# Ledger of designs, part 64: designed miniproteins, single chains, continued (4)

Each design is a single chain, and the fold is of that chain. pLDDT is the mean over its residues in the fold that is shown.

## One batch from the design tools (miniprotein)

Design m14361
Fold by ESMFold2-Fast:
Structure m14361 (fold): chain A 71 residues (1-71)
Amino acid sequence: MTEEQVREELDRLLSTLDPETAEILRRAAETASHEVRQAMVDWLRANREAGIEVTPEMARHIARAAARAEA
């Protein structure tokens, strides 16, 4: 996916989550690399396909992992 496609798909996926969860992931994505944003899209898609609800706790875990990957 191009950077624009990743951004659009991430925005679409985040719009389906509860506002707290979406905000945590959106903030993480703002400082993330293209590769990390792509990984977030893949992770969100996998959870949706499996019928797994993304919780704020899961979002915080992913946000911390993204921050470590950028450090």
Scores: mean pLDDT 79

Design m14362
Fold by ESMFold2-Fast:
Structure m14362 (fold): chain A 96 residues (1-96)
Amino acid sequence: VPEAAKAIGEPAIEPLVKALQDESESVRRAAAEALGAIGQPAVEPALQPLVKALQDESVSVRKAAVIALNDLGREHIEKDPELKQTYEKAEAELKK
């Protein structure tokens, strides 16, 4: 991957990761959606914060986190048993 491609979206990643803990549900949801949309550069910095967002009090935020993690690639979750378990539990609860 070219060095310039790694810099695309990086200035937004840290503020978006912080926004996942915002007091506003709509801000947390939008942050999860934006991190998923950034894609590959967000994988490492956003993976664990997005997995934590799977346990959010808001069903809308939890759904956005599931979608974002799927957009970033399930293989990044599946290689970590703890992350995989948290993801599968959240996805199962969203089906209720």
Scores: mean pLDDT 74

Design m14363
Fold by ESMFold2-Fast:
Order: sequence, then structure tokens, then C-alpha cells
Structure m14363 (fold): chain A 71 residues (1-71)
Amino acid sequence: SEEKRKAAADAVYRLRLMKELGFSKEEILAYLKEQLEKVFSPEDVERILKVFEESGGDPEAVAREIERLLK
């Protein structure tokens, strides 16, 4: 639970940085998937990645979905 929350927070933080530094959507998606697969189920990873796509890569939307899944 604690490690899962820390890993999720780190992934969102790095997502924000990657977006700020101009990484491509494809690069960010690949990174996010790789990190989240370590701690989330495939179903939860798919939900988070869909939120990323639907929001246009909004880190706030991704963070909100992760918070929902951790409750």
C-alpha cells in the first residue's frame, strides 16, 4: 500500500516533468505504463492510460484517477 502510493506519486511527478520537457505522448505513455505495471493490476493500468489519452496528457487527471484507485 505505502510502496504503491510512493511509486504512483513518483510516476505522476515524472509525468509532469516529461511533459514540461517536451517528451512525446508516446514516450510518456511508455514510461507511465512501465512504472504502473509494477504496482497496479493490468485493468487499473488500462484505466489510468485511458485517462491520460482522454485528458491530452493532463497530469492532474492522471493523479486523480490514481487517487481513486488507491481508495
Scores: mean pLDDT 82

Design m14364
Fold by ESMFold2-Fast:
Structure m14364 (fold): chain A 86 residues (1-86)
Amino acid sequence: AAARLEALRAEAEELLRRAEALIEAAREAVAAGDTAEARRLLEEAAELLGRAARLAQEAGDTELLERVGALGVRLDEVAAELRAAE
């Protein structure tokens, strides 16, 4: 049980790191006027956040769920910047 929960947390943390990097890249793409790339990166980040949320829920890790929520807010902010740039 403990080893399984640690594996779920580790995978969720890796997905969160990847999602954060994609959100950063999407913000840079918006700044560069590359709206198509920004949309692709945000869509990929949303998929990774969804996977991380499922793993965090299965692990019962409230701190990971809060981190998913915080990155979701950042994703929504970049999506709003993308809409304003279009």
Scores: mean pLDDT 88

Design m14366
Fold by ESMFold2-Fast:
Structure m14366 (fold): chain A 107 residues (1-107)
Amino acid sequence: SEKEKVIELVKEAISLLGEALDAWSQATDPAERRALFREASDRILKLLDEALKYSTDPEIKKEIERAKQLVEKLREAVENGAPFDEVLALTRELLRILKEIIEKLKK
């Protein structure tokens, strides 16, 4: 179903975000960390754009759009050299919204 496709895409976004955070903890320099989050953000935005195409529920569309705005904010924070605590807070809020989308789509 279209609902199942949205769940699949959002789960992939969660996976990519988790992988980026794990790689961040293993990175040795700020340039590597910026590159990791830039790549992850680009891929997550593409997944969320695809999820919007399959979504027919206005509430779910609104939550996906909010998630996209947080991805863009996270990208901007990382590019501007924001402290790890700020990046972590934005990442946690993004994960919360992505998990909430899945929860709302599950019966």
Scores: mean pLDDT 84

Design m14367
Fold by ESMFold2-Fast:
Structure m14367 (fold): chain A 80 residues (1-80)
Amino acid sequence: SLSAVAQALIAAVERNIPDPEKRQEAIEKITEYDKKSREAKAAGNQDEYFKYLLKGAAVAAEAMGRTAEADYWKKLADES
């Protein structure tokens, strides 16, 4: 049910974040944004699809300490 992108992001979070609570929080947020992106795609809303795809990627980057990359993707999501 998860997209290939969400599966890859979750795998990266699982490998890189040793704190189980922080890991679980990131996985839950990635899963929720993946659900929203898939719903947007099914509805034919490409702008919302891309927005939520980027938000999911930003969650993974932020959780891994890649704050500049996370902020960049959040900005792109807001412009989509």
Scores: mean pLDDT 86

Design m14369
Fold by ESMFold2-Fast:
Structure m14369 (fold): chain A 65 residues (1-65)
Amino acid sequence: MKKAIILAVSIEIRGIELGAKVRVEVRGDTLVVSFEERSPVAEELARWAEELAKEYGLRLEVRWS
């Protein structure tokens, strides 16, 4: 569980650095990544988050507004 929280925080921090508005929720073994807007930067962040989740054996759900 600590692993999922650390990854969620890491994704949110990267979102802030890149100027993409993102919210990450931890639901068991699933990271729910919600973007306010679809942009090239947000899509890059979503892809990075998917690769990160795969590396650590977590499920990823991406939601777009």
Scores: mean pLDDT 79

Design m14370
Fold by ESMFold2-Fast:
Structure m14370 (fold): chain A 84 residues (1-84)
Amino acid sequence: ARAAGEAAVAAVAAASAAEAAGDAARAAGGAIAAVGAALEAALGGASREELEALARAVREAGEAAEGALARAAGRAAAEAALAG
């Protein structure tokens, strides 16, 4: 009974870690895309207003990516603790 309960808890932790890793990958992709858009706009001679809006988007995407990566690291650590 205990071994089955431990396996179920480990499976839930693994699923949670996988979901958080997926979210982190998507958030990191969003941050990369925002930087790419800002670079293209700067090279294309975008206005100061457009560049300021893109700079805000880069900051917001970067903050979202940092938060998602921190959550993914926490979930991975919890999964490892249950496996070790």
Scores: mean pLDDT 83

Design m14371
Fold by ESMFold2-Fast:
Structure m14371 (fold): chain A 91 residues (1-91)
Amino acid sequence: DELEKEAKELIGPLGKPEDLPYAWGVVGDERAVEPLIEALKDPNVEVRKNAAIALGIIGDERAIEPLKRAAEEDPDEEVRKAAKLAIEKIE
């Protein structure tokens, strides 16, 4: 995955896997949108939270509906807050 390689280069070899969604958002590449939407369903809370933050940074309208679902249905309060903030940034 080209985006995964770019994200790993940004956070360096000491970066944690859960930081990759955030790094994809910093790259600001529209190709990251679909992988980040999938990351909103990840079993790891930090991955889901960072995916929501990254989608807000990219600002792509395709993320609005997945983020609304995460804001309403995610079991973790911090993930729901991150999704709500991301929607505000996109809208």
Scores: mean pLDDT 72

Design m14372
Fold by ESMFold2-Fast:
Structure m14372 (fold): chain A 61 residues (1-61)
Amino acid sequence: SAAEEEIRRLAREFARALETDLERARELGVQMAELIAKVDPEAAAVYRALLEGELARAEAA
């Protein structure tokens, strides 16, 4: 679906942003979680936790 394609695109941008721009990574994480919630609300909670973990690791690096 178009939503799933957009989520995959945002996930790739999020991964890149973790290395270069943490503020953009946070914005992308929010957008991705919102889109996932529309497709699969249960998965959205898991993804929010994973994205927060990745941001915390990037901030500590």
Scores: mean pLDDT 78

Design m14373
Fold by ESMFold2-Fast:
Structure m14373 (fold): chain A 70 residues (1-70)
Amino acid sequence: MEEARAIIEAGLAKGKELIAKGRKIMDETGDVTRGTGLMLRGIGEFVDGVIEAARAYGPEAWELGRELAA
């Protein structure tokens, strides 16, 4: 489970980085379309991390993903 958590946390870290970049684009340029696109991609990185962890370590990784997203 520590290995599953590390995979999910890596995906969450990538997701947060993309969300921060999207927010910065909106704040600096006003480009809502581009900023929103990066934020959605960030959510996708987190989801992919949860799927990878669940695939490797089983369904308990889905609960870890929910807890880390909350």
Scores: mean pLDDT 79

Design m14374
Fold by ESMFold2-Fast:
Structure m14374 (fold): chain A 65 residues (1-65)
Amino acid sequence: SLQELVQEFAELVREGYRALQNKDFEKFEEVIKKLEELRKQATGAIKHNLDLAIEELKKRYEKLK
């Protein structure tokens, strides 16, 4: 359902930021893969928000390497 997708998205974004804070880059890459899988199932505003979140997480990751 859309509600389940939104909940999973929110949890994965939080986990991604936590992984970056801890410099757990292996966990970060796992989270990004899961977000990209959710993106394949999403449409409209949720897909757009997933794209933005993935790009912001990747951008922050590049700054930490």
Scores: mean pLDDT 86

Design m14375
Fold by ESMFold2-Fast:
Structure m14375 (fold): chain A 78 residues (1-78)
Amino acid sequence: MEALEYVVKAGEALSAGDIKKAIEYAEKAARLARELGTELAKKAAEYAEEAVRAAKAGDIKKAKEYLLKAAEYLVLEL
């Protein structure tokens, strides 16, 4: 599932300290999740968007927490 793949890539980029790539991957994950058209995917997109906001604010801990929430909702789509 593409949306989940980009959530994982965003988390890996955060762990590597590549905040710019983490934001780009999380934004891609949010768009892909919205394209799935389900309520669970909409929740995942909202959490990915919150991860972008946290990362832009430098709150890496919250960004990781929101990415984990996005991944949880996307796994429920499987």
Scores: mean pLDDT 86

Design m14376
Fold by ESMFold2-Fast:
Structure m14376 (fold): chain A 76 residues (1-76)
Amino acid sequence: MLSEEERKKEAEAMVEAARELIEEARRALAAGDYETAEKYLLFAQFLALVAGSLGAEEEGKELIEEANRLLEEVKA
């Protein structure tokens, strides 16, 4: 089992990766690349969920909500 310090570092890494994917998705949306945007948003949701399970519950929830809003734009 990971130490508390290692778990925190893993959670932080997942949060940062999820944020990066959301920004990539926004760029893809601006370019009209809806398939790429959807892929990035789904990966961001997965990473945010993992981060939440590792203790970044609040940040993970915020990122999932943000990704869901952008996914609505992809489908609309």
Scores: mean pLDDT 83

Design m14377
Fold by ESMFold2-Fast:
Structure m14377 (fold): chain A 113 residues (1-113)
Amino acid sequence: SPPLTWEELLSLRISVEEAIELLSKMKLNDVEEVVRSLIIEVLSTLEGEISIGELYRNVLLYLGKKHPDIDWLKPDQLLTFTVDGKEYTITLGELLEALERILLKIAEEVAKK
């Protein structure tokens, strides 16, 4: 099938429960594991159905609250996260790229239905 545009991707809707199930089944690298943790923390505050775009916005807002000194214009800025007692230091750029990849995977699974 033809690739979805970013605008089409962001308009797709998913239930909170389905999003958590899809995330739990993903095989992820260390950076993507940090992003999964962030997305699940955001999803735990939400109910019902949400668009991928609303999820993306909520994750960015949550990231900004967790790191109030974040400079969104500096992709090489280092951010530190603790997931399951393990510390991760990743760049803002690596985190945002991993977020887009995970949301794309979620949207592709939704689009198959």
Scores: mean pLDDT 85

Design m14378
Fold by ESMFold2-Fast:
Structure m14378 (fold): chain A 53 residues (1-53)
Amino acid sequence: MEEEAIKFAVELAKEGKSIEEISKALREKFPDLTGKQLEKALEAAEKVREKLG
């Protein structure tokens, strides 16, 4: 679940989705996701966005 959530968040970040949109999509796709798992996925997405500019 955590690895799947991180991968999903990273893919959305590569597509140009905002962190807010990614957070919403993660909660919809992984409703049992813990707060810590959500934070890790969003952190990975944020790092991707920083590298893309």
Scores: mean pLDDT 80

Design m14379
Fold by ESMFold2-Fast:
Structure m14379 (fold): chain A 99 residues (1-99)
Amino acid sequence: SHMEELLKYQEEVRKLAREIAAGPFAEIDARRLELFESYGIDRETYLSKTDAELIEELKKKGFSDEQLEEFRNQYFDLAVEELKVAVDAVIEAKEILKK
């Protein structure tokens, strides 16, 4: 009944969250790392700092305004793709509730 439906929902949503984290989110994070690496941020620095701290370090590296604009556009595109994955996951979670 209600308790069994709640437990089933929690298990399916947890499974979906794991699949999204290991798949699309991991892929986007790898591409974000590659973007930062292309602007001279190494992997160790990327893993140890927030995106805000990484962007501040990038600003100190002497890139042109045009290069920084290209970085911002690529970074924004990744953020939008990640948001779309999250929205699609919420829609799928709502469909699990209907079953």
Scores: mean pLDDT 84

Design m14380
Fold by ESMFold2-Fast:
Structure m14380 (fold): chain A 65 residues (1-65)
Amino acid sequence: TTKIVAAAIYLVGLGIEYGVDVSVEVKDGKLILTFNGADPEAARRFEEEARRYAEELGIELEFRY
């Protein structure tokens, strides 16, 4: 069971829905999300939702801009 990999796939899809281009990497048991292109407002909303989702699953997130 790969909860962190499933979360990574979900977050990439969520980024597409929000119109945010993000790269997701699994490293040291955490998810690293790098913003490659986005409207600042869309990026902010995406980050907020991603943090809520990860908190529910007990997964650590790191954002890179």
Scores: mean pLDDT 81

Design m14381
Fold by ESMFold2-Fast:
Structure m14381 (fold): chain A 68 residues (1-68)
Amino acid sequence: SRSDELLARYRRLAALLEKLPPDVTAEIVAWYQARLEELEKQHGHVSFEDELRILDEAIARAEAALAA
């Protein structure tokens, strides 16, 4: 289901963020929240597809931070 797909991304992101310093975690979370807020402001909602894309972008940012 869509809920299971989002939950899998959230769990992946959470696992990555646990491995990062608190300041880097806070930066990624703030970026993620700002992106959702921007979409809500522009379109009045955040679609499943948009949330999934932004979660995948947050995961990529967390993976890049771990590789640095």
Scores: mean pLDDT 85

Design m14382
Fold by ESMFold2-Fast:
Structure m14382 (fold): chain A 85 residues (1-85)
Amino acid sequence: KAMELYAQGQEAFNEKNYEKAVEYYKKSIELDPNFAWGWLNLGEALMALKNYEEAVDYYDKAIELGSRNLKAEMEELKEEALKLK
């Protein structure tokens, strides 16, 4: 299930295994492409891996899907990625 993969991604991220986090988050969004948090956390994991260009693309998708309250936070994260690109 998408939520189980997302939880595994969060666990990997907390362990600082960002490559494994990316793998689980990608599988999660493949099963639930409308889950804004999946796209957001995939972007964050890519930021940790210094894949800033890919992080920007995933933040854009998260912003598109996100609620009004999440959009502002996601836009700030995207701006940070763009500065490091």
Scores: mean pLDDT 80

Design m14383
Fold by ESMFold2-Fast:
Structure m14383 (fold): chain A 100 residues (1-100)
Amino acid sequence: MSKEELEAEALVGLGLMALSLGLYEVAIKNFKRAAELAPEDSVIRARALLNLGEALLKLGKYEEAVKYYRKAKEIAEKAGDKKLAEEAEKNLKKAEEKLK
C-alpha cells in the first residue's frame, strides 16, 4: 500500500468519526481529501466517495449526494467490489427518492 493510500484510509477513518459525532462538514472535508489521494479505480476511492455521499445526504445536499453515490458505484464496479457497488446503488436510490 502506498503512502497516499495509507493517508486516504486514515482520512476515511477520521471522516467516519466526524460523521458519528454529527460533524458533517468536517466529514465532507476528510472524505474529499481521501478520494483525491486514493488511486482512481480503487476500493479506497469508492469507499471515500460513498461516505462523502452519506455526509452530504445528512446535510440535505441530495443532488450532490446522488452525484457522489453514482461515482462511488462506477468506481466500485471497476475495482471489482460487488458488495460496495450494491451498497452505493442502494444509497443512490434512497437519495434519488429525496429529490422527488
Scores: mean pLDDT 88

Design m14384
Fold by ESMFold2-Fast:
Structure m14384 (fold): chain A 94 residues (1-94)
Amino acid sequence: MVNFSPEAIKALANASEDKFKEITKYALKLVYEIEGKEYDEEKITELVNKNPAGTFSGSLVRIIGISLTDPEKAEKAMKELDKYILEVALPEVA
């Protein structure tokens, strides 16, 4: 089953609202790319601003859905998301 590294989980837990929104935008863009769908950046920004946590969890559910038909594609997507979380949120120290 698809999972985040312990480091990414800690980084997410300590991320500021702005950093979490950046991560959520990346997750949603990544989902659209792996689903082969085009998305407008303005619409992605609107969705993330309205419900950041719900948009993030929804993106994870969609990656899990892809893992049922293409587990390698889903694993690659989760690794890319994990790496992005570490790059964006890890420097944020309380």
Scores: mean pLDDT 78

Design m14385
Fold by ESMFold2-Fast:
Structure m14385 (fold): chain A 66 residues (1-66)
Amino acid sequence: SDEELIKELEEEIKKDPKNIYALAELAFLYYRLGKLEEALEVLKKLDEIEPNEGVKESIEYLESLL
């Protein structure tokens, strides 16, 4: 379930806060579920670890929707 996947991703991030793959998956999952504020928070964490234009564009897009 989506709830189980969220928990698994949160546990992965807790064990390795620099896991960009888990952060990206979690952000996408929140976005798909319409949890835009949560998706934005995770994307901001991702941007702190691995800044790039795609992540910045995603942040700007989500901020435009909130």
Scores: mean pLDDT 84

Design m14387
Fold by ESMFold2-Fast:
Parts: structure tokens; C-alpha cells; sequence
Structure m14387 (fold): chain A 52 residues (1-52)
């Protein structure tokens, strides 16, 4: 298929940025760095599964 893993990563990052903003809007006292780190880890796992 034509979409590279890099393109898929960019798309997932975009969607995770949206999720991050939604989460922080609902829970403004949460540490944004911790939330972002968690979402980033989940995204990496998903990308790895797609690579396999």
C-alpha cells in the first residue's frame, strides 16, 4: 500500500493531539506532559502492531 508508516504515524499523532486537548479540557488539573507521554506510548504500540 502507498501510505508509508511515517504517514500513518503523522495521522495518528494528529488524532492523539485532538484527544489530548479533549482530555485536558475535561481534566485541566492533569499534567499535560504525563497525558501526552501516555498517549504517545499507546500510539507507538499500535504502530508497532501495524509494522508486524
Amino acid sequence: PRPSLEELRRELERKREEALEQILTAFPDWDPEEVRRRLERQMEVRLRELEA
Scores: mean pLDDT 74

Design m14389
Fold by ESMFold2-Fast:
Structure m14389 (fold): chain A 65 residues (1-65)
Amino acid sequence: AREAALELLREADARVREAGKSRTADSELSPEERALLEAQARALELVRQGREEEAVELLVEELAA
């Protein structure tokens, strides 16, 4: 469960990094990037609380959207 949550967090992080490669220092985040960053923050907090199953569900939903 924890490994699955961490793997999904890595995938989300990779997508955010890829999307941000063309971004300038002052550019605004896209709505999709903001949603993904918020999902990552929530999932990381859930993992810290031992709620790995909820973190996996959240990340799967966001990455599939």
Scores: mean pLDDT 71

Design m14390
Fold by ESMFold2-Fast:
Structure m14390 (fold): chain A 64 residues (1-64)
Amino acid sequence: GSDDEKKLRDDIINNWVPTAKPGDEIVIKKLSGTGYEINVSLRNDLESKGWVRVPGDPTKFVLP
């Protein structure tokens, strides 16, 4: 449910994203194990923090 999705999102944002370095990749679907809804919310948060979408893969991001 939405609470589980928020928990996964918060874990990724608070614990993993702060440790990321330039060139690191995040695969939202693989990390969360959820569908498109959490991928969309995580995408917006990652883009706001400077992450960029990998061309051809909407579930994968890279830190520039």
Scores: mean pLDDT 65

Design m14391
Fold by ESMFold2-Fast:
Structure m14391 (fold): chain A 110 residues (1-110)
Amino acid sequence: SYKEEIEEAEKWIAEDPDDAGAYTRLGEAYFKLKDYEKAIEYYEKALALDPNNARAWLILGKAYFELKDYEKAIEYYEKALEIATKLGDEELKKEAEKNLKEAKEKLKKS
């Protein structure tokens, strides 16, 4: 199923290279495949086009966390929390706070 999601999103990007939603779908598909480096690449492109996508910041943080780059994970979780707070997204705010706490605990255990 992720291969079909990738092929569909690549088609959307070929038709409109400024489609932030297509880049978020591509990033999500690669994240689910555990290709965190590609997930990061596509989420960074999505966020360059739409910096107010708090969920994209959160998943970018999760990708860095999986790569054990806890400092980058913290940076992007804080950005997700900032935007989720501004937008009143209480669910995403709680998820960002939980992930931020976990990443900070990992950094202390270095």
Scores: mean pLDDT 88

Design m14392
Fold by ESMFold2-Fast:
Structure m14392 (fold): chain A 70 residues (1-70)
Amino acid sequence: MSLEELAEAAKIFAEQEGVSLSDAQAREIATYVLNNPDASVDELAAFIQRLTGFSPEQARRIAAGLLSLL
């Protein structure tokens, strides 16, 4: 899966949670996923929460969605 495909997926999952990601935030999340292919849902959720300020619940659902694509 490409960086661009993961960035687009991150935006879609964020929209499902009622929040919006900038292009820069979506690419940073995608880059984290590609650099950490064995990351847990909780590790990715913690990264998303630090980057965006989204709630822990929103970050966890976005993380779970993204990791399900791998």
Scores: mean pLDDT 87

Design m14393
Fold by ESMFold2-Fast:
Structure m14393 (fold): chain A 65 residues (1-65)
Amino acid sequence: LSAAQRAQAEAIVARIKARHPDLSEELLAIAREVAEASLAAGLDPEQALARAEEVVAAARAAGEG
């Protein structure tokens, strides 16, 4: 990842944490991985955020976080 992409991934994780303050550090780490992978794949930051939020929502529905 470029420095700019890493900064975007950090911003995405911060936004997710702000919306879901009760999330575990483990789920936040997964959100970061999803955001970084999405950005590395050439997706827009908004698409990366959406995918990370989908993963977090799926994990919460499964009783995690």
Scores: mean pLDDT 81

Design m14394
Fold by ESMFold2-Fast:
Structure m14394 (fold): chain A 68 residues (1-68)
Amino acid sequence: DAEAYLQQGEALYRQSNLGEALEKYEQAIALDPNYAKAWANLGRLLAETGDLERAAEAFAKAKELDPA
């Protein structure tokens, strides 16, 4: 499920496996486009890898879904 992909992505991110973490975050969002935490994790990863435009879009989506 979407949560399982997010957890896999988080584990890969902690291992500095950023490419596979990105893939897992994208899979989580594909299953649940309203998963605010997945969008936030995607945004952070994209910002760290220098994709600032996509990072801003991901953070905006996360804020829209969970404004708290």
Scores: mean pLDDT 84

Design m14395
Fold by ESMFold2-Fast:
Structure m14395 (fold): chain A 76 residues (1-76)
Amino acid sequence: MSKDEIIKKLYEKTIELVEKINPEFAKKLREALEEAKSIEEFVEKVNKLAGTLSEEDFKKFIEAVKEASEKVKKEL
């Protein structure tokens, strides 16, 4: 599995977790994934979107990324 495929899987799992907590933000992340022409562009879009979150929602997003990372690591 390539580095880009691992990053994509990480964010797909993160979006699934975020959808349960913040469905509106999850929708924006899905749109960014669909519109991005490369994984690099997708990561840049995610960073901009994460910057629009409140401190509390940003902390929840980081926890979702950590949980998704552990799930992806078990699938590798």
Scores: mean pLDDT 78

Design m14396
Fold by ESMFold2-Fast:
Structure m14396 (fold): chain A 94 residues (1-94)
Amino acid sequence: SMAEEKVLEAEQLAALAHIYLWLGKKFAEKGDNEEALEWYEKAIELAEEAERLAREALEDPTASEETKERAERVLREAREIKKEAEERKEEIKK
């Protein structure tokens, strides 16, 4: 279904956002703050796209229970990634 395809894409985007958040943390640990900020921004952008796709899947009345559960998991994961990336960006700016 379209909802299932959207959830799969959202899961892939959230996984990539997690990797970009990790890269941002590694650059920040080395004092490469400019590079860290770029990776945090990319993580936020991917997390926002994952959140959008997950919400669209949840709004699909033909989506299976399993697809909706997956969409809810991705939505939570994307929000946590975005929150951490935003907090870490502010930490660098201080």
Scores: mean pLDDT 90

